# Designed miniproteins, single chains, continued (5), part 63

Each design is a single chain, and the fold is of that chain. pLDDT is the mean over its residues in the fold that is shown.

## One batch from the design tools (miniprotein)

Design m18174
Fold by ESMFold2-Fast:
Structure m18174 (fold): chain A 70 residues (1-70)
Amino acid sequence: SRMEEELEAIIEHIKEAAKKLKVSKKDFEEIEKLLAEFREEASKLTDEEERQKLYDELNEKIAKIFDKSK
């Protein structure tokens, strides 16, 4: 479905960004955990506003990890 394709694209984009930024293995594991939780929770939501809030929360957490990567 469109939503599943969109979720997978978001996940792959963040993983690729983490690789390019050369985040530590520990930080990459945390990112993978956050992405797995995001995928699970987003798949349960039918409201677009709630999905957007979840995505914004993910972006904030990922940004903090990226900022700590020197």
Scores: mean pLDDT 79

Design m18175
Fold by ESMFold2-Fast:
Structure m18175 (fold): chain A 68 residues (1-68)
Amino acid sequence: MAEAIAALALREVQEALAAGEREVVISGLTPEEARLAAERLRAELPDDWEVRVEEQPDGTSTVTVRRR
């Protein structure tokens, strides 16, 4: 499941890049899903993209991808 979430996250970011977007936010993830998604994104995206993981007060995690 976490691998599927990581693949979906990469796809969403790539589609947003094609659309000219500069920021993508993926929320409602478990900490493990967010970690794997962030690892995949950091490995696949160019150096001009910042990937952040933040734990939310409800115990879910959010992955934010932003162009530097």
Scores: mean pLDDT 77

Design m18176
Fold by ESMFold2-Fast:
Structure m18176 (fold): chain A 102 residues (1-102)
Amino acid sequence: SDAQRAQQLLSQAEDLLRRAEEALKEGNAEEAVELLRRAVDLIQQAMTHLASMSPAQQQRLLDLLKRLRELAMEVLKKTENPQEAIGLILEIIGLEEDVEAL
């Protein structure tokens, strides 16, 4: 089902977020950026099923987007190339606004 596909994509994005958190903890801001980009791409795919998501799944998505934004802000403080981290933060804010507008 579309709801099951969305759930799988969100679970994969959560796994990528955890890997990005560990990479940043180890001092690898560049790897954290790559993992965050991949997580955002999976969330964009999950959002194609947004209309079929339950309120609980929409809340899970918002919670995940907030965590991604917070980590991207921490990456911005540590990265030598801030432009991609800034781009990710703005993209995540846009996705949060899209979910909240429903």
Scores: mean pLDDT 86

Design m18177
Fold by ESMFold2-Fast:
Structure m18177 (fold): chain A 96 residues (1-96)
Amino acid sequence: SQKLASEAYRHVAGHVRRIIELIEQGRLEDAAKLAQGLSKTLREAADTASFLDSKTLREIADLLEQASKYAKQGDAEKAKKLLEEALRKAEAAAEE
């Protein structure tokens, strides 16, 4: 259902915004942990949730995994850029 998919993507966008806030607060370890956790959840959803676009979920998961790695390295700028791209994809998927 497109309605259920839109709600799910809005929820994903909310989580990504929270991770961006942690980066902006200098809380890179917390941001990395949340990004890695969300990436894993989205990969599992891509395999199991037939009402979601698996390609979009995997693209967002890949961006979150890369952002987590940069945050762990202390590269807040690269981590934030990847998170902003993930946010744009989630917001676009939530729109009709």
Scores: mean pLDDT 88

Design m18178
Fold by ESMFold2-Fast:
Structure m18178 (fold): chain A 99 residues (1-99)
Amino acid sequence: EEDFEAQLARFERERTQAEVDAEDLIKKSKEYEKLYKETGNREYEIQSTIYLTAAALILLGPYIAEYLFAKRQGREDLAKKYDEEIKKANERIVKIMKE
């Protein structure tokens, strides 16, 4: 139980850092999207897509790890919580892509 709580705290720290890192990459994606709209240069559209993809992977990674860890520990309550957070994160990414 003590080991479980320590690992959970580690995943929470990794998720917090991933949110910060993802926000920075989303900002870069939006900057390249703006440059594409202003110049019509497709290289900026490609860069925007690359940064958005990197942000998505970084944002989803910790939640997927927490979900798998919860499943392995038999914590169905936490697994359900992290599955819901994965869905919310995916919906947030889709919304960013449409804006």
Scores: mean pLDDT 79

Design m18179
Fold by ESMFold2-Fast:
Structure m18179 (fold): chain A 89 residues (1-89)
Amino acid sequence: TEVVEKTVPAEIRGDKVVSTVSHKIENNNAKVETEAEADTGAKGEVVDISEYLGTVISRHLFSEADSKQLIEAMKEKPVLVKHKITITD
């Protein structure tokens, strides 16, 4: 089991904060799960995996309350979201 952590800036999309990360996997038998956390310790409500076997695209959508907090923080500096990608052979 391998765990890959990537830190990616969050983006403001209207009233929502979204963070995306992609990781390419070449193993045909790999299982992939993704999790994302904000640098401030906030956790998103939704994680979406769009591709399997080769490329993983993780989208982390925050709740309205978390999005408002992150938007205020992003006015000063970008908020970084840590994505946790688990790869199992």
Scores: mean pLDDT 56

Design m18180
Fold by ESMFold2-Fast:
Structure m18180 (fold): chain A 80 residues (1-80)
Amino acid sequence: QEEILKKIEEEIAKGKERLEKMLEENAPVEELIKELKETEDKIQELLDQLDLESELGKKAAEKAIAWHEEALEKINARLK
């Protein structure tokens, strides 16, 4: 359980690093969206291994939602 939460945190951190690099390199919006989707798919696979009604599962879901919001904000800022 804790191991899965740790893996979710690691996937979020790696996703953030990849997205930031792509933003710095002026990657197209379609590539940014693809990267976000791939990161979210990996996170969802890990979330599916957790009981989302548990305290730990709820914390994991909150972290995933927070990353989704942050990533969308970064991508939308690029479109200004």
Scores: mean pLDDT 80

Design m18181
Fold by ESMFold2-Fast:
Structure m18181 (fold): chain A 85 residues (1-85)
Amino acid sequence: SKEEVEEELEELQERLKELIKRLKAVDIKDVELARKISILLFRATSLLSEAWIYLKRGDLESARKAIEEARKVLEELEKLIREAE
């Protein structure tokens, strides 16, 4: 349902906020690692924004696909942040 998609999207947004908070606590000296993290942060924010647009348009199928991709990007982002910690 639309409500379930909205709930999933809000959960992913909170997960992104927590990862950003963890990232702010880390001093990343590796330029390549910092670059990879920056790219994934941009991708995650873009995918979440895209999912919200699809949700508002009533395109639940496209919203779910964007959410699935955002989830994968957030998992990779968390791995890199853990590497930096």
Scores: mean pLDDT 87

Design m18182
Fold by ESMFold2-Fast:
Structure m18182 (fold): chain A 79 residues (1-79)
Amino acid sequence: SQYQQALDNLHQSGSQLVQSTPPEQRDQAIQQVVKGVNYALQGDVEKAQQAADQLGQLSGNQQLGDQFKQNAINLAQVT
């Protein structure tokens, strides 16, 4: 299903962002992944994008943060 694929893609990019984050900040990264997923499921694209931007900063990986952002937009569109 489109919903399951979008959710899986968002989860995968979120997991990669957490793994790319320094261990001392991983709890904060996990919190932002949860926020991003929850906002995407609510259709709150603006807040989901804000969570993605925070993840990019925490991980130091802007490209992966942008990937999470796009996956959140895709999930919001199929919810």
Scores: mean pLDDT 88

Design m18183
Fold by ESMFold2-Fast:
Structure m18183 (fold): chain A 79 residues (1-79)
Amino acid sequence: AEEAAKERLLRFARGSYETTKKVASLLDPEEAKKANEEARKLLDQTERAVEEGSVAEAREYATRLMDHTTAVIKKKRAA
């Protein structure tokens, strides 16, 4: 049960990171760099929390990464 939750969180976080990279590639270079750096930071924090057994912290970082991905998508649509 806990292992399945960790695997789902990692899959979700990695998917959000990949989506962010794809959408950010359509922004100007400075915005793309900032978007990718924040996404990588949040992914690294999610993976670390999973490895340390902090499922609640991993959920928080994965949620922040999802919110970041949504913000990047909205920025692309506004451009």
Scores: mean pLDDT 84

Design m18184
Fold by ESMFold2-Fast:
Structure m18184 (fold): chain A 68 residues (1-68)
Amino acid sequence: SFSVQQGDGYTTYTLTFTGDPGWVGFEVDGKDVYWINTTTGETVLGDLGEGATVTYDKEKKTLTVRVP
């Protein structure tokens, strides 16, 4: 599933995976900034900008991206 929430000066993106797509890339504000492997939990960081945070819960397969 996917959800987007805005609050406290941030936009929070939450993605929950039911399977294993492998490498997932996402773009924030037109920037190719993050790749995650949902099997291994490996990440390749781009530039999310200052103040952005990314958290992956491997057990729940939930990716949370919070950007100002």
Scores: mean pLDDT 68

Design m18185
Fold by ESMFold2-Fast:
Structure m18185 (fold): chain A 65 residues (1-65)
Amino acid sequence: MSDAERGRAAFEEALRLAEAGDGERANRMGTLSVTLLERAGEHEEARAAGAELRRKFRENGLDTV
């Protein structure tokens, strides 16, 4: 699996964990997602993923960076 594919999988998992109220794991998966997308050279996608995760965390009452 490529870094981009792993990053996208981590992004989906971060969203799922955020909706479940697991802020610690959601933040961990979100960081992994952005890092993997950046490593894959998907800089625009990484930036969009970070923005979407911050929005989702706020909507679910979770701490964001």
Scores: mean pLDDT 82

Design m18186
Fold by ESMFold2-Fast:
Structure m18186 (fold): chain A 58 residues (1-58)
Amino acid sequence: SDGERNREAAERAAAEGDGAGAAASYHQAKLLFEQTGDERAREAAEAGERAAREAGGL
């Protein structure tokens, strides 16, 4: 799904040390999972976005 693609992109960005890219991709994944009703995946993406933003001072 598009949400999963964005989640995977976020995980890769985080692994590569790209906190800003990870935050952006997690944000997109969160919105897509909200749209499809995938609540657990949305919560995980939201947590990932928050962690990436906090680490990056965003």
Scores: mean pLDDT 81

Design m18187
Fold by ESMFold2-Fast:
Structure m18187 (fold): chain A 63 residues (1-63)
Amino acid sequence: MKKEAEEIAKKAFPGATVLDVKEISEDKALVVIQINGDRVTLLALTVDVKKKEVVKTEVAYES
């Protein structure tokens, strides 16, 4: 579960660093990623591992 969620997140956001993975349900995990650009942005992704897709993206932190 967690490894699958991490791989889905990395595929959706190439070059992002995975900081945390938390299982929410049987089919969904919360993945926190860090994106480095002009600002440091932390995104909280809801990943559906059965559909192999990111179903929700929320900004957790932006510098």
Scores: mean pLDDT 80

Design m18188
Fold by ESMFold2-Fast:
Structure m18188 (fold): chain A 91 residues (1-91)
Amino acid sequence: MLDVAKTLAELIEKYKETGDRKYLDEIHALAKKYGFGIGELPEFVVDGKNVGGISLKANGLYLKALELDGIPTSGLLDPLLAFFGEHPELL
């Protein structure tokens, strides 16, 4: 959803400006609400399933938020590329 991507971008900018973890907590809450995040990404990628209207932009912004929270995201790249290699229509 474009609105979710915009909200994620705004929360990331607020965290960069303030350093307040509450903005990262709000990002994680959005991930749970819309079914995206580290726990959901392996199912999304490995199972080849579209997790209900989540945009590539929203997922990309969430990965950036995880990096800001000190969570390594490099291990998620290969499964994500494999998924989009099988589902180019989702790009």
Scores: mean pLDDT 57

Design m18189
Fold by ESMFold2-Fast:
Structure m18189 (fold): chain A 90 residues (1-90)
Amino acid sequence: MKEKLIELLEKIVNAKSVEEALKLIEEYIEELDREIERLRAQPESPEVREKILELEQEISFLRMWKTIAKKSSVEEIQETAKKLLEALKK
C-alpha cells in the first residue's frame, strides 16, 4: 500500500488542475475501500484488524486532504504532495 500511495503522490505532483488532483485522491480512496472489503471477508484475526485500522486511518487522512484541496490552488496541492513524498522516502 505505501508504494501505491507514493504513486498517487507522484501523479498529484504532475496534476494539471485541482479537479484532476481531487479525482486522483478519490480513486485511491475507492481502492482502499475495496481492500478493506476484501479484508473484512477474511476470518477475523489481530493482523486483519490492524490492517483494516491502518487503511481506515489512511482514508481519513485522504478525505481530510481532499476537503482542504477543494479550497486550495493546484500549486498548493502539488507542494503538499511533494512534502508528503519526502516524508515517505525518509
Scores: mean pLDDT 83

Design m18190
Fold by ESMFold2-Fast:
Structure m18190 (fold): chain A 88 residues (1-88)
Amino acid sequence: GVLEELERRADALIAQGKAAYDQYLATGDPAYGAQAIAYYDQAIAVLDLAIRMMETLGRMDARVERFRARIAEARAAKAAVEADLAAS
């Protein structure tokens, strides 16, 4: 269903964000840091959309807390990349 597709897309975006951040750490190239931030922002947007769809449908199940935890993870990862870029 649409929620499962959004979840898979968000998971892929988080993984791409991590891979870009790993490239930033390996190369020192700030373009990879910017890519990591963009991937995490996209993941947050996808997960927020999924939560809003569930709220609209009145289906507030365990997936909402799982999606909120992933948003928190993506936000923390983004903040770490932003801090490293500001320090360089």
Scores: mean pLDDT 88

Design m18191
Fold by ESMFold2-Fast:
Parts: sequence; structure tokens; C-alpha cells
Structure m18191 (fold): chain A 67 residues (1-67)
Amino acid sequence: TTVDDLISTSNSLSDSANGYYGASVGYTNSATQDPSNSDTYNSNAADYTTTATTNDSNATSLSSTAS
């Protein structure tokens, strides 16, 4: 794999992480609008935050390898 390929993959993972952070915010807003289901929405928000963090960590590892 070339350095450019590693950078491209790292950028893709960062973009995915940003998408998951957006989804997490959406679920947090849903929890506020529907308090009877807030536990479910907050749980989903937490799961998306965890997924985003994992992708961001993987992106950082690939970027470090490319250096």
C-alpha cells in the first residue's frame, strides 16, 4: 500500500466518524422530543459515539503509519 492509499483510507474513516457523530446528535435530539423513549434514543446515541471514536482512532493509526 502506498502512502497515498493509507492517507485516503484514513480520510475515509474520519468521514465515517463524522457521519456517526451526526447520527448520535440526532438520537440525542430525539430523546429530548420523545421522553417516553429517551433511554432507547440515548443508548443509540452512545453506540454511535463509540463507533465514531473507533473509526477516528483507526484513522489516526493509519495516518501515523503513512508518516
Scores: mean pLDDT 80

Design m18192
Fold by ESMFold2-Fast:
Structure m18192 (fold): chain A 78 residues (1-78)
Amino acid sequence: SEKEKLKELLKKVGKEMGISFEDEALEVLADYILEKKPEDPEEEIRGFVTYFDTKGIKHVTKEQAENFIKLYDKSYKP
């Protein structure tokens, strides 16, 4: 499914930067990307992973993913 592909891409990009994710965090982030339908999901994922790295987060929990989306959605205007 598209959601499973997004979860695998999140894990791959995260691994390149030394960042891991809880399964529930992957679900939260993948669901947001599916709803937002960005033109380049890989670029959006790279942005998410860079954000977590910048905050010193090396293991992303469900709560951290949910909090990120709340902040990201409020600060981002198309």
Scores: mean pLDDT 81

Design m18193
Fold by ESMFold2-Fast:
Structure m18193 (fold): chain A 93 residues (1-93)
Amino acid sequence: SRDEAIALARFALELVKNGKVNLKEFAEKYGIPLEVLERFVDALEAVGAVKRISEDEYEVADPEKLLEFLRHIAETMDDPELRALVEEIEKAL
């Protein structure tokens, strides 16, 4: 869904800006269902874009793969807020 895609893009932006993100803390802070965020992070981990560094913490493993994944979602959704978030992530890399 749009809200799920926006949540994932915000998660990716925090990863890029902060170097690491705690998944549970991020979900609580932004009111995102943990299960939704876990599904997307599992997909990012499977493609090698992010890596789990502890039980709940992730970091960027491959910035190019992260950006490719997010661009694909933005193209599929054709949403201007999502496109703007992806552009912000590109500039922060």
Scores: mean pLDDT 83

Design m18194
Fold by ESMFold2-Fast:
Structure m18194 (fold): chain A 91 residues (1-91)
Amino acid sequence: GKINVDPSLTLGEALKEEVLEEVRKNTDLEIRLTEIGSTPEGTLSARIRVEADTPFKEVLEEAAKLAGAKPVLVEVYRDGELVGAFVVRPK
């Protein structure tokens, strides 16, 4: 599907429910915040690690390519520390 999000928005800025609601509305993706470290093994197609200053659109495009029958877990890092996580899957 077409991913239509602000290309200047960073991953750290995007991890807000208002932004995720807009992504769900404007893309063929289901996106959900998740508890850090809580995703069960074998339920994912991929796990990717990205820096919080990475453009959100680029992360969504990569996750969408990897998401198939199972979701993709995106783990967000800042200064080497895990600061957030979300799951991406097709609708």
Scores: mean pLDDT 73

Design m18195
Fold by ESMFold2-Fast:
Structure m18195 (fold): chain A 78 residues (1-78)
Amino acid sequence: SAELAELEARERELAERMRALVEAHPEAAPALQAALGAVLEELRARAAELTTEEAQLAAARRGLDALEAAVEALEAAA
């Protein structure tokens, strides 16, 4: 699906940005780990709601949005 392809592309781009950020600025790793942990906690808290593909895709989009914002803030601070 177009939405799945979009999310997969965003995930790949974000993973590359996170790797580049930590390689250039190892001091950013604790804040990045905290952001990842927050997204995982939200997913765990809402696990019972993730029973449909639509719910799973919506959760993935929210998680990527949150991580992208965190990475952008850390890149700006670096």
Scores: mean pLDDT 81

Design m18196
Fold by ESMFold2-Fast:
Structure m18196 (fold): chain A 84 residues (1-84)
Amino acid sequence: SLEDKKKHVLEQVKKQLEEVKQLAEELKSEKLKEVIEKYEPKFEELMKRIEEAKSMEELEEEVNKLLELEVEFGKELAEALKEH
């Protein structure tokens, strides 16, 4: 169902953010923390749009934007890790 797919996507994003926050704490990396602080509001806005999606088509559009943001986030995290 639409609601089950929304729940799954939102749970995956929340889990990923928690795991990256945990890594930043363990490494005591200010650069990782800065990247997380930059991207967390962007993820929060997309998670809100995903929750508000009224159709599978709307959900797919927001998930595609999420995947683009994930790629950008991953690149900046990788750069921050190299500088650690």
Scores: mean pLDDT 85

Design m18197
Fold by ESMFold2-Fast:
Structure m18197 (fold): chain A 107 residues (1-107)
Amino acid sequence: SIKEKAVEVAREILEKVQELVKKYFKTPSPKIQENLDKLREIVEKLEKEDFTPQEILKALNEIYSLVLEIADEIIKENPQYREDVLKTLKEIREKLQEVADEIQKEM
């Protein structure tokens, strides 16, 4: 189902972002941690609750916004890792866009 695919992609994104943060920080900044906690909360809510296609699309957009904020903070603190962060961001964007396009076609 579209929900199962959205949950799978959201979980994969959470794992990729967590690994990226863990790779560069022994102790992430409060802003990174807060946005990571918000990302986790949205993913868990998407897994547990019955979402309409419109609500799934909104959740995916919110996930992407949080990922962008986390990426921006990583780059600001560690500009030498910009290329690696941007590569991960591109992969995340492509996965989210594929699911979003599928949801929009069914609306």
Scores: mean pLDDT 86

Design m18198
Fold by ESMFold2-Fast:
Structure m18198 (fold): chain A 70 residues (1-70)
Amino acid sequence: SSSRQEAMEHLKKAIKAIEEGDTETAAKHLKKAMEALGAKESAPYWEKLAKEDPELAKTMARVMLRALEA
């Protein structure tokens, strides 16, 4: 569950970064969350989403965070 905890921490930091308008930091944390979950190949998609549609990236990160907390 260390990988789950690591992913949750990075998702929380990504959400905070989006709320602060720092989409570059959000993209980095979303990448690290995907790496922690074994989904590194999806990281470029999440980095692009954070920069092009940060509100959608935040919504999807919140959904993922809640799923991991269940």
Scores: mean pLDDT 87

Design m18199
Fold by ESMFold2-Fast:
Structure m18199 (fold): chain A 82 residues (1-82)
Amino acid sequence: FDALKERVIAEAERALEQLEEYVSTLPLSPEQREIVEKKLEELRAKLEAVKAATSIEELEAKLNAFIRAGQELGQLILEFQK
């Protein structure tokens, strides 16, 4: 379990770092940037929940919540680029 959890956390942290870098390059209005920054805070909170998981079932559930939140942010960014 510990080895699996470490791998999952490392991958999630890398994904979040890449997403934060990407967001920093986007031509967003001040209002759009505030909304995106709020969503990034939510993603960081989801990542902390993944780190706090104590079972495989909890790890899977928390990781899925993190992935969904990331997908929602991605969709929001696409809407802002229209």
Scores: mean pLDDT 81

Design m18200
Fold by ESMFold2-Fast:
Structure m18200 (fold): chain A 81 residues (1-81)
Amino acid sequence: MVAAITQPAEQLVADARSVYNLPADQMDARLARAEQVLQQMQQFRQQVFDQGLGDASLVAALDAAQAQIEAILAEIRAEAA
């Protein structure tokens, strides 16, 4: 059960990191992809909570994953500005 939740969260973090594989001159594309991944993470987190699967350890793992995606998005936004 834990791996079924943490693995998708880890994949979303990996997807957020993959925006750096996009060309550096396409900052709009990087920003759009990072924002899309954050939205997917927020939706996944909400689904976990709606299903009542949010024990303290799973909530902490989801919070850590979301924080990593938010940090990547903030970095891309700073570079795009």
Scores: mean pLDDT 77

Design m18201
Fold by ESMFold2-Fast:
Structure m18201 (fold): chain A 85 residues (1-85)
Amino acid sequence: MERRRELLERAERALENKDLAELRRVRAELEELVRRGEAGEEELEMLERLRREIYGEIAENLRRIGEEIDEELERRREEREKLLE
């Protein structure tokens, strides 16, 4: 019971801090509890919440990376055009 409570508290902190590395670690540990049949409703609800948050953070990070890539590609196109003129 204490281990489950500690894991749920750690999950809540990771959600508040949006720490993707910690969110992934806590999700893995909760999935282990589910596989062993030691998970209750609270753990299952938290696991679903963690999955949504992780996918949300990944999508946001991919969007930011995409913007950076687009800027870099535009800069490289300008450089190539100057070399070919």
Scores: mean pLDDT 76

Design m18202
Fold by ESMFold2-Fast:
Structure m18202 (fold): chain A 73 residues (1-73)
Amino acid sequence: QPAENVAEAARIMVEDGHDPETVARAVAVMLRTLGASDEEVQRAKEEVLKAGNDPEKVAEIARRYAQEVLERR
């Protein structure tokens, strides 16, 4: 649920035409609210930027990082 919510939000942002940097910053904020470390946030931002404008790839990246953070908590 929280990880899927992060993934869905990221997918919608890409589908709505937001630029990769804006999407990466939004994912970073969402991951921080879930308790991600600065290192995790930076890695997630880099992967989202590399995925570019592919909504499914961005959603999958966001989901994986969110799941990892939640399992650690």
Scores: mean pLDDT 84

Design m18203
Fold by ESMFold2-Fast:
Structure m18203 (fold): chain A 56 residues (1-56)
Amino acid sequence: MIEFIERNLPNLSPEDQATVRLLLEEARREKDPMMKNLLLITAGSIVTVSLQRQRR
């Protein structure tokens, strides 16, 4: 998950990059594994949606 997010981060819009970086930073600070996974899933979803918008 993290590797996929980091690899695709430069290909996102500046706004989506900022949002994803924020979520990754929150995940790094979060000590609860469940919450970390939720933050990473959310970041991955934003990456997927951003890439899909570029296809349109």
Scores: mean pLDDT 78

Design m18204
Fold by ESMFold2-Fast:
Formats: sequence, structure tokens, C-alpha cells
Structure m18204 (fold): chain A 80 residues (1-80)
Amino acid sequence: SMVREAVRKAEAGDVLGVIDIAIESLKKGDLESAIIAANLARNASKNPEAQKLLERAVFEARMKDIEGAIESLKKAREII
């Protein structure tokens, strides 16, 4: 399960790895796993600006804006 892998990476402090799982989940059409992974990354991040981008990605994924969600995740990944 991608969710189980995301939890393990988040607990290890691998926020970049959790974001990568969120992006992969979106590409596979698994919106639920992507939202869970993005929220895990948000909670594990220490950067407030990255947290805002991850929150935006969750909102975009819920609205089925897959391209917007991936873009927000990539921007968060750059500033972690």
C-alpha cells in the first residue's frame, strides 16, 4: 500500500519521499492515497511555506485538479 509506505517515510523524516508518493498516487488516479500522503508530508514538514503548498495540493486534489495538485506538490518539494 502506498499509504503504508508514506507513513513509514513520514516517521523517518523523509518528507521528500512522502511528497513523491503523493505525486505517484495522483498519476495513478488514487486521489485518496495522494491526499493522505500530502497531509502526512504537511504534518512532517518544518517549513511553513511548504506546509501551505501541501495544504493547497490537498485542496486541489479534492477538487480533482490533478495538474494543479502535482504542481503544488513539486513546489513544496523544492522548498523543503
Scores: mean pLDDT 90

Design m18205
Fold by ESMFold2-Fast:
Structure m18205 (fold): chain A 81 residues (1-81)
Amino acid sequence: SHMEELEREFERLLELLTDEELRRRIAEVYKAWKAGELPLPVALMELAELGAEAVRAEGYNPEVARAFGEVLSALLDILRA
């Protein structure tokens, strides 16, 4: 399912991040969306912005960029369903 794919890719993303503050901020946005406190389109936009920041913070690591791309794609699939 799209939710199972999202959970797997999100776990991979968090494992790749070395910046504790960025990991915390990303996890907070995700948790707020899951709790129904943040609408999915807003969460998607915030995660896209944090993704760009995280890729820069990790020295443009292609694995981090790929993991963010997969998370954003899974969220977009849920939004379009």
Scores: mean pLDDT 84

Design m18206
Fold by ESMFold2-Fast:
Structure m18206 (fold): chain A 115 residues (1-115)
Amino acid sequence: MLKELEEILELISEASELLAEAFKVTSKKELVLEAEMLLGTAEIALSVLLQLLKKGHPMTEEDLKLLEKVLEILKEALELVRKAIKEEKDPKAKELLEKAAELIEEAIKKLEKLL
């Protein structure tokens, strides 16, 4: 579980960096910013949980509920990115958004396997 949560956090971090690059060139700045804010929330939640687990705190039912909330946040971020992709006309912005979407989808898939 620890290794899988670290891999999920890395995927979210990479997706966030791609969204930050996309924000510079996108015509859909509001959608991209909203997605970035959601990914930031997921990163903070997972980072706190990972820090506690690394200190030897046992996985609680409350921690599982937190992971379920992170999953919901990631799914919401993915829908915003997908909407931005559909409306985007700039090829470079679209490529960055599509790469971010793939990383978010992988993070969701990995997190669903843990729940």
Scores: mean pLDDT 88

Design m18207
Fold by ESMFold2-Fast:
Structure m18207 (fold): chain A 64 residues (1-64)
Amino acid sequence: SFEREELEAIGLMMVSVSKLTDEPLSDKQIERMRKIAEELKKMGLEDTAKRLEEVIEQSLKKRS
């Protein structure tokens, strides 16, 4: 659907932006990204969802 392509683009943009910043994500950002990853999985966009989950995991490791 049209919404599928839009959500995929948003997910890829979030992954790209997160890789360009050295700052860990806030709790609010992580929660939002988790919800987007779940929606991507529901739409069959597993690769983009996995990349977004990797960004979340890397951010959690940076919290010290």
Scores: mean pLDDT 76

Design m18208
Fold by ESMFold2-Fast:
Structure m18208 (fold): chain A 71 residues (1-71)
Amino acid sequence: MSPSDLESKLDSVGKKIKDLALEIAKQRLRSGRREVTEEEKKKLKEAIKKNKLKEKKSIDSILTTALLLVG
């Protein structure tokens, strides 16, 4: 999958959720750890609910896409 395809997939969740997922992914890469903490997952889940995004897209799918974009 091309970087533009991954970016389009993240764009579909809205800018605020995309920005948060990318920031979490960048922090994981900077720390040398690809494991997302429960606190980071909670922040992303709250952002999804706040932006009224239906739970059709899993948090893990969003984070995996962001990690692929930045890694």
Scores: mean pLDDT 70

